# Designed miniproteins, single chains, continued (3), part 56

Each design is a single chain, and the fold is of that chain. pLDDT is the mean over its residues in the fold that is shown.

## One batch from the design tools (miniprotein)

Design m9923
Fold by ESMFold2-Fast:
Structure m9923 (fold): chain A 120 residues (1-120)
Amino acid sequence: SAIAERIAALEDPESIAELIEFLETLKKIMENLPSLFESSVTPEFAADIAKGFVRMILSIALRSIEDPAARELARLVTERVLKTIEQIKELVEKGDFESAEKLREEMIAELDALIEQLRA
């Protein structure tokens, strides 16, 4: 509901375009998450790197996005992505790779749906 309210409040086409680029970058992070977990010493270390990168790209995006609704959308989506990465880490630590992969795929699908909605 908070995400839907912010989408309805979007008015700046330039901020929308920059938000889409930000969301596409978040999607690429989620797509590359399995490779990061496979190449990392621990699931904790992999998750910390991924979360650090997500926070860094949010900081960069917020310097370019002027629309307050687009800025808030970027923050809300970032919180969901960070929570999803943490949940994936916990599932990997438990050996539940099937549930971890399902959450990753669901997050990618959610980002794709949001990008499509913003392009319409």
Scores: mean pLDDT 89

Design m9924
Fold by ESMFold2-Fast:
Structure m9924 (fold): chain A 110 residues (1-110)
Amino acid sequence: MVTFKVPKESETLNGKGNLQQSAVTDVLLIALSTGEELRELARRYGLAMAAGDVESAREYLIELLELLVEKGLVTEEGAESLKEALENEGKKGTLVLKEELELVPADALG
């Protein structure tokens, strides 16, 4: 996980500011580089955030995260931790990227 986003930026989101912004950025970057299905969900997330609809944004992010797990780009445990953090702002989740993130593992798929 990368932590290049400042936590205070999530505070300007009209929320309590405890959203995992660095993990969200990782998910969006992976989605934008993967396929049209994930890109569309990332776009919907961005539109919901621009509209101030943080609840819809969370739903799109969770769905995106589930698809990343299905495609083997994110661990199920990491996805569940982030979902838990999004549902319960009092708990900090972590996103764990799979080693197979390089997308051309060959040996990992064999």
Scores: mean pLDDT 59

Design m9925
Fold by ESMFold2-Fast:
Structure m9925 (fold): chain A 63 residues (1-63)
Amino acid sequence: NALEAGENALKAGELALKTGSKALAGVAIHGGREAIRLGKEENDEEAIEKGKKAVELGQEALK
């Protein structure tokens, strides 16, 4: 579901920042975008917020 996708993507983004893993950064960005898409369909604001944060963290890890 949208919330689970957002939570998993957020964890990947946090871990990507801690480890510098570009693979985990990609997982966070992809999963975060999917959580935003599903969250909009389900009107789940929490999933959208978590997805946006995951994309942000993943992009930061790639810098």
Scores: mean pLDDT 84

Design m9926
Fold by ESMFold2-Fast:
Structure m9926 (fold): chain A 66 residues (1-66)
Amino acid sequence: SIEELAERAREAYRRFLPQASPANAAELAGLWESAEGFEDYLAGKIPESKIPVAERALEEAIAALS
């Protein structure tokens, strides 16, 4: 669900935040933006067409930071 994707993004952000550096700043920002994007969809602020882009960004950021 979109709620689970939002929580996954927040969890990944919390997990990787202690490792923050200039080298991974973009990927960390991507995790936070993905969480906000999913939450904005749940709040009715953005269209469903934005969800696949946010999900792709989440998967790529987690892979890059793992």
Scores: mean pLDDT 78

Design m9927
Fold by ESMFold2-Fast:
Structure m9927 (fold): chain A 60 residues (1-60)
Amino acid sequence: SALSSQIKADIQAALDAFDGDAYTAKLALMKAYHPDNLPPKYKAQGNEIFQELQKQAEAL
């Protein structure tokens, strides 16, 4: 899905930003994708977006 692809891209960007430090990248993504930090247009999907990130981040 478009959402899954975007989250994969964000994970890769975070890994690149933190020199492959998966732990730091995961924490930064979890903070950025927290429901309280999402733009209003994503509020209805905030929990779904966060759950998708958690599933993909578990592989880090």
Scores: mean pLDDT 73

Design m9928
Fold by ESMFold2-Fast:
Structure m9928 (fold): chain A 71 residues (1-71)
Amino acid sequence: DRETRERVIEAYLELVKKYGYKGTSYADIAKKAGVSVATARRYLSTGEVASRYAAEKLREIGEEVDRELAE
């Protein structure tokens, strides 16, 4: 699902941003995204999709936050 994919990717990016790839596990991503470990693995095993969508999503979130600031 689009929503589930977004949650997994956002959790992945946030954890990687804070702890780096070495400090981020599938379990941490799954808990943060509110999904099962199997679901997190499914989305992340497709590295191409995760990588491209993650880059776009991170950019979009960063720009949106900067624009609003007042959340």
Scores: mean pLDDT 64

Design m9929
Fold by ESMFold2-Fast:
Structure m9929 (fold): chain A 67 residues (1-67)
Amino acid sequence: SEREKQLKELRERAIEFAKKAGLDVSEIEELFEKLVKEGKSLEEIADEITQYLIDKLKPEKAAKVAG
């Protein structure tokens, strides 16, 4: 139950952030569901969601920042 609560809060925060940033909420939801189905830990899910959001917030460079 505690894990389910943390997963719900993480999902809601990611969706709210995506909406405020003008990002596609559906992509966030699909990624979240995929990671949960794969049995990823809360930390792994949080890391993957955070990385996705960071990548989407740098569209001006049209590339992932490698340096």
Scores: mean pLDDT 74

Design m9930
Fold by ESMFold2-Fast:
Structure m9930 (fold): chain A 91 residues (1-91)
Amino acid sequence: MGEEVREKLVETLEEDAKLLEKQSDNPDAQQAAKLFRKAAEYVKKGNFEEARKLAGEGAGLAARSLGRDDQADDARQHAEAVVRKAEELAK
């Protein structure tokens, strides 16, 4: 049960990273992709605190890569909430 939630979160983070990696000319998108991949690795290790921080940072940079600087904080908070909910469901 908790394993399925963890696997789904890892898949989501890795898929988001793949989409960002396709923006080869955008340094913020490339950095956001690296942060999402690191977040996925920490989710696999059960370190949801570090994963939450990395996913939030990545989401903020992803928003900026799309010219949505005004939404960067909202994107960060949303990503952190998704990881926190996954942690609660995985327990």
Scores: mean pLDDT 83

Design m9931
Fold by ESMFold2-Fast:
Structure m9931 (fold): chain A 73 residues (1-73)
Amino acid sequence: MEKFEKALEEAIKLVDEKYPDLEFTINLSPELRAKLKAGERTEEVYEEILKKIIDYFKSQGLDDIVKAIEEAY
């Protein structure tokens, strides 16, 4: 959990510094959303969320953000 939060904070900080006008939405699966709503904050759930975040940034060509997440996690 702490590693996930640190990786996410680093990514958000880098996005704010380099891409302040970037608007994004992360699409989570209905199953993953249900797990989060139920309070299932397991390592597997966070890894799946992180993968979706990484996939999103890769799709936008933000390889520097992806690298920052991978190095922090």
Scores: mean pLDDT 69

Design m9932
Fold by ESMFold2-Fast:
Structure m9932 (fold): chain A 100 residues (1-100)
Amino acid sequence: SPLEEALEELERLLEELRAGGDPIAVLQRAIKVLERMIELLKEQGREKHAEIVEEMLKGLRRLLAELEAQPEISEEQRARVLAVLETVVWIVRLIVQSVK
């Protein structure tokens, strides 16, 4: 399903970040995945799940803006992005499993 495909894309982004990928590029792509998930959840009449994803999207956008304002990304900031993305993947997995 499109929601399962979105989850798989987020899981691949998490592994890319773990492998030393650019956290800004990973966050930009994760934001696009969550935007698509919100549209899919609303189309399915899953307004409460869409609200949860919208709150996560706000958090990722704030984190991206914070990182883009810095000249270099520290190990601490990279670890923070990893922890946030792990939480996003976990919540998305619960949403996907609850709908199908």
Scores: mean pLDDT 87

Design m9933
Fold by ESMFold2-Fast:
Structure m9933 (fold): chain A 59 residues (1-59)
Amino acid sequence: SLAKVIEALKRVLANPELLERIQASPDRQTAAEIIRKELPELGLSDSEAIEAAGLLMNV
C-alpha cells in the first residue's frame, strides 16, 4: 500500500546511516532488501520495498 511506502520513506529519512547505506546500493533490488531487513515490522511486500528503494535512491 502507499501508506506503507510512505512510512518506510519517513523512517529511512529520519535515519541518516540507513539512508546512506540504501543510496550506496548498486541497484534497487539490493536497496529494497536492506529496507525489508532493517524495517521488518512494516511487513513490506517486494513491490512496496522496491518502490521505496527507487524513491530513496533518486534524492
Scores: mean pLDDT 84

Design m9934
Fold by ESMFold2-Fast:
Structure m9934 (fold): chain A 68 residues (1-68)
Amino acid sequence: SAVEQEFEAVVLERNDLSLNRDSLSPEEYAARLAALKARLEAIKARADPELQVGIDVLLASIDAELAA
């Protein structure tokens, strides 16, 4: 589905961002994480309950990094 494809795209972008963590400023990294979080929240609003479980795991990971 389109919602599943959007989630997959965010997962890939999150992985790329993590791999480049040490190459980005803390401000740039936080801004990119916040943008991914906003996209995940929008996807979650349209996702079925099964997909929401995966989205919640990724949101929790992003929230933990933004709080640090």
Scores: mean pLDDT 86

Design m9935
Fold by ESMFold2-Fast:
Structure m9935 (fold): chain A 104 residues (1-104)
Amino acid sequence: AQEEIEKVKEEAKREIERIKKDLEAFMEEHPNAREALERWRRAEAEAAAGTPEEGQRLLEQLEAEMSEADLAGRFLAEGAEEGANAKIKIVQDEADRKIAELAA
């Protein structure tokens, strides 16, 4: 039924929105983790955009600046983001399967 398909889509949207809000709240509660991940990803992007020598220098400088706490924060933020993305994919895949079953 079309109404059941609409329900599945709305449920998936609500779960994805919740997962995204939980991730945002986690990042706000761990500002050092978010900042460390953002700094590391910016350095990676700059390293990729410049010469190999310039890129190596940027990464070496960032590594020297990052404390053990900053490195732990980057790992924590990466894990949280990967976990959220994995959950979103599961929700999307399950919704797609349910919609296909209802459309059959």
Scores: mean pLDDT 82

Design m9936
Fold by ESMFold2-Fast:
Formats: C-alpha cells, sequence, structure tokens
Structure m9936 (fold): chain A 63 residues (1-63)
C-alpha cells in the first residue's frame, strides 16, 4: 500500500538525516515520530517532499 510505503520511507529518511546531523537519541526519536505522523496525515507525499520536511524538522530540533 502506497501509504505504508510512504510511512516506511519517512522513518528511514528521518533516521538517516538524524545520524547525518549528529542528533541525540531523544532528538532522533522526535524527528522519526514527527515524520511518521506527517506521512500518515499526508498519504500523497512524494519522496522529495518527505526528505525536505525531514530536513526542516531536524534543523529546527538541532537549533
Amino acid sequence: MKKIENILYAREVAGRIAEELGLTPEERLKIIDEMVKYAEENPDLTREEIEKRAREIAEKIKS
């Protein structure tokens, strides 16, 4: 199902970006939770939109 595929992708992207930016385990869980929720609420998201949103959230958390 496309929705489940987007949720899985959002989780993977969030984890990758969190590691890339050196986020703490707590910050990593926060970005994963936010991205999973975002993908669940927006099932029509493209991969590019998911990656952009994950980076925006991660940068705000790191700030």
Scores: mean pLDDT 79

Design m9937
Fold by ESMFold2-Fast:
Structure m9937 (fold): chain A 93 residues (1-93)
Amino acid sequence: MEEEREKKKEEIDRMREGAIAVGAAVVDAVAADPSSREAATKALEAEAEKEEKKSKAAGRLFQALADGIAAGDSLEAVEARIQEEAEKAKKEI
């Protein structure tokens, strides 16, 4: 039981790292072309819905990313949103 919980927490940490990497790329792209923000947000929301079908935690992390991009957050603020949702998901295990 405890080893399974640790593996689930590690999986959430890996999903967090993946979401942050995507976030960095999207923040850079939107900074280069601010008109792409709405399209990028919509694409990330669609990805969050797709990921939620496989893992609710993954869906929540991508939704946090989409919310940060929509809000015009810095990369640091986007990373903080993703980390907060990852920590909440770990507490639910």
Scores: mean pLDDT 82

Design m9938
Fold by ESMFold2-Fast:
Structure m9938 (fold): chain A 67 residues (1-67)
Amino acid sequence: EKEELIKKAEEYKKLADEHRTRANQLRVEAQKASPEKRPELQAEADREGTAASKAYYDYNKYLEKAK
């Protein structure tokens, strides 16, 4: 059903945006952090970035199926 696919796409877009925003925030925090804390924040930012890319991929996939 087209409506279900659109809702799924919107859900993944929202997740992608949230993960991207968090990744950017964590990267800024890492730049300002002490050398001891920087690796942890950078690793978390990388995980959030990967999650954002995955969600964006699924967003496009469902958006394409809704056509």
Scores: mean pLDDT 84

Design m9939
Fold by ESMFold2-Fast:
Order: sequence, then structure tokens, then C-alpha cells
Structure m9939 (fold): chain A 72 residues (1-72)
Amino acid sequence: MYKLTPEEVAEAREEAARVAPAERATLSPSTQATMDVVIEALEEAAKLKDPEKQAEKVDELMRKAVEEAAAA
């Protein structure tokens, strides 16, 4: 089963940071917000040691983000 670690999340962040700022600027505000929510959810999940709990945490945070967006 896939195990998300803080090291893997940090590596993914480094890869994202290599994307030119100009390229990020071409993304819609909605796409940028979605990417930020996904990264935050992965970081919180990586703090958990159980892969099953990591998946639950990602689902919980993504659901809350969708509910908040719908309420706005």
C-alpha cells in the first residue's frame, strides 16, 4: 500500500517550485487554490504514520475545502 512520508511531500514541493513563476501565473485562480488545498492536505496527511489514516485525512480536508468554497 502507498505510504505518504514528509520526505515525499517535501520532494514534491521542490519539484513544484521548479515551475517558473510565469507558468504559475498562467493558471486560473481556481486552479491555483485547488493546488494549494491539495498540497496542504498532503502535508497534514504526511504527519500521520498509518497509510489508511493518511487517506482519511486527505479526504477530510478536501471535503472541508469543497464545503467552504460552496458556502462562499
Scores: mean pLDDT 65

Design m9940
Fold by ESMFold2-Fast:
Structure m9940 (fold): chain A 94 residues (1-94)
Amino acid sequence: SPAERFREGIRRAAELDTDGMAKVAAYFRAVAEGNEKAIKALEPEIIRDYGEVLPLFLRLATKEQLRAMADLIIEEGGEEVRKKADEILKKYGV
């Protein structure tokens, strides 16, 4: 199914760029939760690595959609993605 192909794509992306996938997941959670400190820290890196399209697109998504996308990336990306995303958020959540 399209959903299974998307999940497989996340797994492959995490194998190739674990740090990038963790940063994207952390950024989606920060935007969903209104964590201004994390957004200000991560958004310049997201723009550098992925361009302005990703931040612009995320302004159109609901908080529930952003949280669901972050959770899916962590679920399919595995333990290393989860650990790195949590470490990024902890740095700016305290």
Scores: mean pLDDT 80

Design m9941
Fold by ESMFold2-Fast:
Structure m9941 (fold): chain A 95 residues (1-95)
Amino acid sequence: MLPKLSPEEIEELMKIYKESDEEADKKVTELMNSLGQDPNGGLGRLMRGLLTGELTIKKVKEWAKKNGREEIVSLSDEELAMLIDKYLQEYYKRI
């Protein structure tokens, strides 16, 4: 069963996700421009999505390790991605 997050932890998750997306956007734009490709083209959008997911997983695992959330640290990358998606969807439904 996926671990339950507190409201404060959900806010931190949203912060990590936004920071990861901003970092991914910058890195993909720089890479695509260096290759003479459109960063807003299909490949650029795909790479941004993949990098946002990867960075979010890494940052959430580091946050969980720092805060003694061993049950989150022990999740596979796929299980953590499912946990992140669940709480992102729940957060956006509240807006």
Scores: mean pLDDT 80

Design m9942
Fold by ESMFold2-Fast:
Structure m9942 (fold): chain A 74 residues (1-74)
Amino acid sequence: SSAALKKLREELKKVAEPLARKSLETGREPSYEELIEFLERVKEVIERHLPPEEAERELARIDEHIALLRKQKE
């Protein structure tokens, strides 16, 4: 589990890097659409690297975050 968490952290950094770099280059914060896309990619990483029980719990939390961002976009 410790090795799995370390691998999860590294993969999450890789998913976050393009968004962070774009923000730094453009001088603007990510849009709601870019944040939703990022969270969808985070869900893929979690499904691949966490045990099923922990993955279900974290995916539910991310889905709540995505729902909130979609409401903010509207």
Scores: mean pLDDT 78

Design m9943
Fold by ESMFold2-Fast:
Structure m9943 (fold): chain A 68 residues (1-68)
Amino acid sequence: MVLYRGVVGEAYGAKSEEEAIKRAKENAEKKAEELGYTVVGIIDVAVEKMEDGTYAAGVLLLAKKELE
């Protein structure tokens, strides 16, 4: 049996949109791995420019885990 879940990662203080997204994705992948899930793909990505000129991002991953 296969279980699916969403896993969220966030990043702040990045120098570019691409860097923010990369860090957020890496944080989400790390959370999935710690929970024993395998990443399937990306559901959603959000990125915003902050008042200090840095970028923040959130990434929602779809992850799966096989049971027994």
Scores: mean pLDDT 86

Design m9944
Fold by ESMFold2-Fast:
Structure m9944 (fold): chain A 90 residues (1-90)
Amino acid sequence: SRREEIEKATNEAIETLNKLLEAAEEAAKANPSGTLSLEELEALLEEVIEDPDMRRTLLAIFRARIAANPSGTLSVEDIKQALNDVVGYK
């Protein structure tokens, strides 16, 4: 049914974003600052996100959040909040 198709697509998107969050947590642990630059986030998007339109959308969101952050980087918490906004969670 259409409902099952929407649920499947939503679950697949959530799984993909969870994989991105896990990759971001590991990359942040490797950095002395515990944060990620835009270039590191772009590399993670290319590794985890197969859809180029989704990669572009997420990169734009991360770029905007970095521009608003005085450090010029994003913490794992900042990334988690950005991803929650994408899936419609508050």
Scores: mean pLDDT 78

Design m9945
Fold by ESMFold2-Fast:
Structure m9945 (fold): chain A 62 residues (1-62)
Amino acid sequence: SALAEQVGELAYEGTVNEEKREELFREVNELISRALREDGELGVEMLRAADEGVRRAKEELG
């Protein structure tokens, strides 16, 4: 979903952008936690998207 894709991009950016890391991951965690409580399927999708975003970023960083 578009919302899960946005979460993945926020997690990617938070991994590569050290200045914004804390702020971006705080937003990611809040979005995932909220979704898990209200729509478990969306929450799991967001969690997977965030994990993939971090994975892509780590690959780019070496």
Scores: mean pLDDT 84

Design m9946
Fold by ESMFold2-Fast:
Structure m9946 (fold): chain A 93 residues (1-93)
Amino acid sequence: GYITNLSEEEKKEAEKLAEKYGVDPLLLLHVLDMLVQLDKNPSEELRKQLEAFLEGVVPEEKREALLEAALEFAKKKNLKISVEFLEELRKKL
């Protein structure tokens, strides 16, 4: 998919986080792109799409690591709505 909500600097930050947490950089980039969109324009539809992506596309063994990587990015960028969403998902793991 097209990654349109991240700057080139944010894409580099995502690649470093993917290496740090041992997750697929392309999967992390897609999750972060959706999280930036969710914080700017919150919608129940996008929340459901993000949950479905994490449950359907991200391998189960990698979900916790990917959520931690995404949470570190969201906190650093002060994406408050996305942080709350990710904390809620962590409680379901």
Scores: mean pLDDT 83

Design m9947
Fold by ESMFold2-Fast:
Structure m9947 (fold): chain A 86 residues (1-86)
Amino acid sequence: SAAAQRMAGGSREEQRQVILETLLKHIENSTDLEALKKEIEELKKEVERNKSSISPDLYEAITEALEEALEEIEKRIKEGKKGKPK
């Protein structure tokens, strides 16, 4: 258990968490979610193009974090189109 947690915390899982937290903070501070979505989609394509130059663990960490961030952006865009109670 301790060795598995250390591997997860010191590698792919820790990096995924840090990347996701950074992306979520950018989403919260963004004034244009559509522009941010486009930028993240382009970044995801760039990561896919360069996957052979990135370790498999890092590639999975980045890809998963980017996909979760895109899902959150899409949710917020849809909520914005529906209007706010304010």
Scores: mean pLDDT 73

Design m9948
Fold by ESMFold2-Fast:
Structure m9948 (fold): chain A 106 residues (1-106)
Amino acid sequence: SEEKKKAMREIYLAMAEGAREGAKAGSLEVGLEATRKRVTEILKKLVEKGIITEEEAEEIREKAVKEIRDLHTVEGFSLEEIAEIYEAIANEDYEKAKEIVEKAKK
């Protein structure tokens, strides 16, 4: 649905902003908390419109926070690289997202 596609773009931008806040603070925890707050705000609007349930909203939020944590702690990306990746995805620039991933890996 168009509403869900628009919301997913807003979520990716929120994840990019959260990661960037973490990068500026030099703290993963700051980035994760910023991401959680921004994504929660977007998801609340979707629940109020009846597009998703509160349970689905919780799942999407926790998955978004976990993805940033895993990209940093498991995959070794910097928080700034993570911000650039999600910004590219939000803009549907998948070639740029792939280029950032390949350049950051090794």
Scores: mean pLDDT 87

Design m9949
Fold by ESMFold2-Fast:
Structure m9949 (fold): chain A 96 residues (1-96)
Amino acid sequence: SPELEERIERLRRELEEAVKNPETFRDSEGYTISDYIATLIYALDNNYKFKSPEAEEKLRELAEIEDPKEAAEGLLEILEDPESARELLEILFPPR
C-alpha cells in the first residue's frame, strides 16, 4: 500500500533523526525512543506475536539497551523487514 510505505518511510526518517540526536529526540507526539521500546515490549507481554520470531528476540534485546542511539539503530534494523515494519507501525501508531 502506498499509504503504508509512506508511514514506514516516515518512521524510518524519525528513527534516523533519533540516531543523530538521541538525547533530545522526540516524535511529533512527544514520544522518546524509550517510549517506543516500552510500548513494543508491553505489546509482546500482552500476547502480541510478530510473524518473525527474530524481530521479537531483537525487540527484547533492545529493551535491555540503555543507549538510546543503539536502541534507535536496532529499531531501524527491524524496519528493514517489511512485515516487521508493518507490525511495529500497528503497535506504535494504531489506526484511530
Scores: mean pLDDT 84

Design m9950
Fold by ESMFold2-Fast:
Structure m9950 (fold): chain A 80 residues (1-80)
Amino acid sequence: SEMKLLVLAGAFATLLRIMLNVLNFPIEEVTAWAAKFLKQMEELGAPEEILNLVREIANSKTREELLKKIDELEEYLKKK
């Protein structure tokens, strides 16, 4: 269901924040994980709005941009 996909996207956003802020993963590693997640969400038929937000995270080039795009995903999910 769409609600289950929203919960999954929120959990993934939290994991990316932990990888970046707590575990200090390189940004390239975090974006690679986001790209893998994007592929799986596409296969699950996630809404295009979610796919676009995850794609923006995967395409981020800096830590600041990554955190901003994760924030945008989380804010979108709060409105649902």
Scores: mean pLDDT 86

Design m9951
Fold by ESMFold2-Fast:
Structure m9951 (fold): chain A 95 residues (1-95)
Amino acid sequence: MSVDELMDRLSELERRAMLEGATLEIAKEAYELSLQIYNNPDASLDDKILAFQVSLNLAKRAAINAENKGDKEAKEEAQKLAEETQKLIEELKKQ
């Protein structure tokens, strides 16, 4: 799959989050797409950072939405996903 196709799929997940609310499932799918972009040799540094920033935003929103629903397990999983994504962004920015 091309970088452009992966970025388009990531944009589709942002659109789904707007319509359905940012769920843990959407956040996980965004993270997996951002990892595919990260591991794609044709992806620029800016593409990789942008993809992880989108994934981070969705994970943070999923954590807040889970907390508001009293879903402690989903909140903790979304928070861990956000922390891992933030670390990857910081490592990319050091390059």
Scores: mean pLDDT 88

Design m9952
Fold by ESMFold2-Fast:
Order: C-alpha cells, then sequence, then structure tokens
Structure m9952 (fold): chain A 92 residues (1-92)
C-alpha cells in the first residue's frame, strides 16, 4: 500500500514534469535560440533518466497492478528519451 502510493505519486509528478518540459522545449524551438533549445533538451534528458531510475527502484516493491502502471510509464519515458536525444543530435 505505501509502496503503491509512492509509485502513483512518482508517476503523477513525472507526468506533470514531462508536460512542463514539453512546453519548455516547444517554446525554445519557436524562439529559434539554438543554445536555449540544446539546454532544454539536455535538462529534459537528465530529468527523464532520473525519473526512470526512481521508477525502476520502486518496481520490485510494488503490487502487480502498480508494477504494470510503473512499466507503462517507464516505456513512455524511454520513448520520450529517444525523441529528445534524436532532437539534440540534430541541433548539435
Amino acid sequence: AEEDLEAEVTIGIALIMQAVGDIAVERAKKSGDKEKLIEELKQQIEMINKAIDTLNALLPRASPATQARIQAEIDYLNEKLKKYKEELEKVK
């Protein structure tokens, strides 16, 4: 129960941070500021990696239903990580 609650809160925070980060990246793209875009992409990559690490640490302690939700979030974050890494390579 405690571990499941911690996981759900962590997922919720990750989703909010991803939404805010997506807005920051899009704003940097629209600005035409290459340096700002590079910094926003690097920040998002670091934040996503930290979120994946946190969720992986919670995974073995969670109930099966919550494990499925954690895994879905990790999969989503890995897709976003690939996208931002590809965008970073294109801008460099």
Scores: mean pLDDT 84

Design m9953
Fold by ESMFold2-Fast:
Structure m9953 (fold): chain A 103 residues (1-103)
Amino acid sequence: GEKAYEYGKKAREAGEAGKAEEAAKYAEKAAEAASDPTSSLGARVAAEGARKAATPEAAAEAGRGAEVAGYGSYAGDAALAAGGAVAGIGGAVQAGLDGGVPA
């Protein structure tokens, strides 16, 4: 997830500079670096938005979308680790205290 966020930041910087093609390129790299399908799709949508941007403001918005998608991949990795820990703790507690969850 971290590299997806780094490429997302570069897409945002390129978009804010009005460099729509560079923003699209970094958004595509963010999609490739994303570890989850949702963040990958979000970054690809941002890349398409940057490629179709007719104004510097549209390019900047697409770049911000790529940064959000890249951050989502990075934060998603952390949230999955935290969610897995919470689910593991909850499941272990429930199994230890109640006995009888066969699923």
Scores: mean pLDDT 68

Design m9954
Fold by ESMFold2-Fast:
Structure m9954 (fold): chain A 99 residues (1-99)
Amino acid sequence: ALEKAEERAIELLEYFFGLSREEARKLLNMSLEELRELIEEDVELGLFVASIKGHLAHLRGDEELREGLGELMEELPPEVHEEVVERLRPKAEEKLKEL
């Protein structure tokens, strides 16, 4: 359900980035323009938030947000995405063991 996915998203942002629940909710409610700025300032956090927002948009049936996120991801260099995924992979494995 969407509510459980949003709660899990908040928990993941708190775990990986040391954010409060309030800060995590603000990030999940960011506009596409704000998210683009976040990616430029903090690539690792920005890409993680974008990935979570994409999943939540799918669960909501929010086609416009899904398309906008896809377009934003196409603007990013593939090397940046790969490096962030490889850096986050060990931390994700530890968290997934708890699920």
Scores: mean pLDDT 71

Design m9955
Fold by ESMFold2-Fast:
Structure m9955 (fold): chain A 80 residues (1-80)
Amino acid sequence: MEELRKKLYEELKKIVGEELAKEIMTQVDFILKNSKSKEEKKKYVKLLVDAYVRQGKITPEQAKKIEELILKYIDEVEKL
């Protein structure tokens, strides 16, 4: 768990920087804790990255990469 979380954080930090990477990690933790199904988790991840694009914090290209990284992380966590 913790190693997968650190890997995601480091990859996010390279794309969006440390501050936004920490914010994204907090939101991902919240999604994982409060979502009832894998489909619901994927939906909330997409809503999260779309919100950041709308706020001008990331580009659509960055959003796609971030979404792919988070969904891969969720898949790996669910196998544990």
Scores: mean pLDDT 83

Design m9956
Fold by ESMFold2-Fast:
Order: C-alpha cells, then sequence, then structure tokens
Structure m9956 (fold): chain A 72 residues (1-72)
C-alpha cells in the first residue's frame, strides 16, 4: 500500500527543515540520538517514529510546532 499522506508530509517537512539548517542526514540523526537508517525511513514514510523520537528530531531541525505536538 502507498505510504500515509500525513507521514509523507511530516517527512518532507523534516527534510526541508534539515536542508534549511545545512544539516546532513548523518548529523541530524546523531543529534537526535537515532540511527541514520531510522531517520531516512521516517523521512520516506517507511516507519512511524515514536513520540520521543519525533520530539528529538523536531528539536534538532528547529520545528517548535512539531516538537510541541510530539512532546512525551
Amino acid sequence: PPPDPALVAVGRRIRERMEAKGLTLEEAAQRAGISVEDLEAFIEGKKIPTAEELYRIAEVVGDEELARQARP
């Protein structure tokens, strides 16, 4: 089945924020405390992050609204 449109939108938003900050996938994953493979899968909509993972990712990329929604 195709990935959830909402998850695809979140992944795209994370990628755009990373690019705006000049962060590589490896740097963002290291700062968020997750694997590069997991971050790539989240961005591509192949996996659903936990609330804790999404919160850390949002903080790393500077998305205050996403961080607020994902806060554990």
Scores: mean pLDDT 79

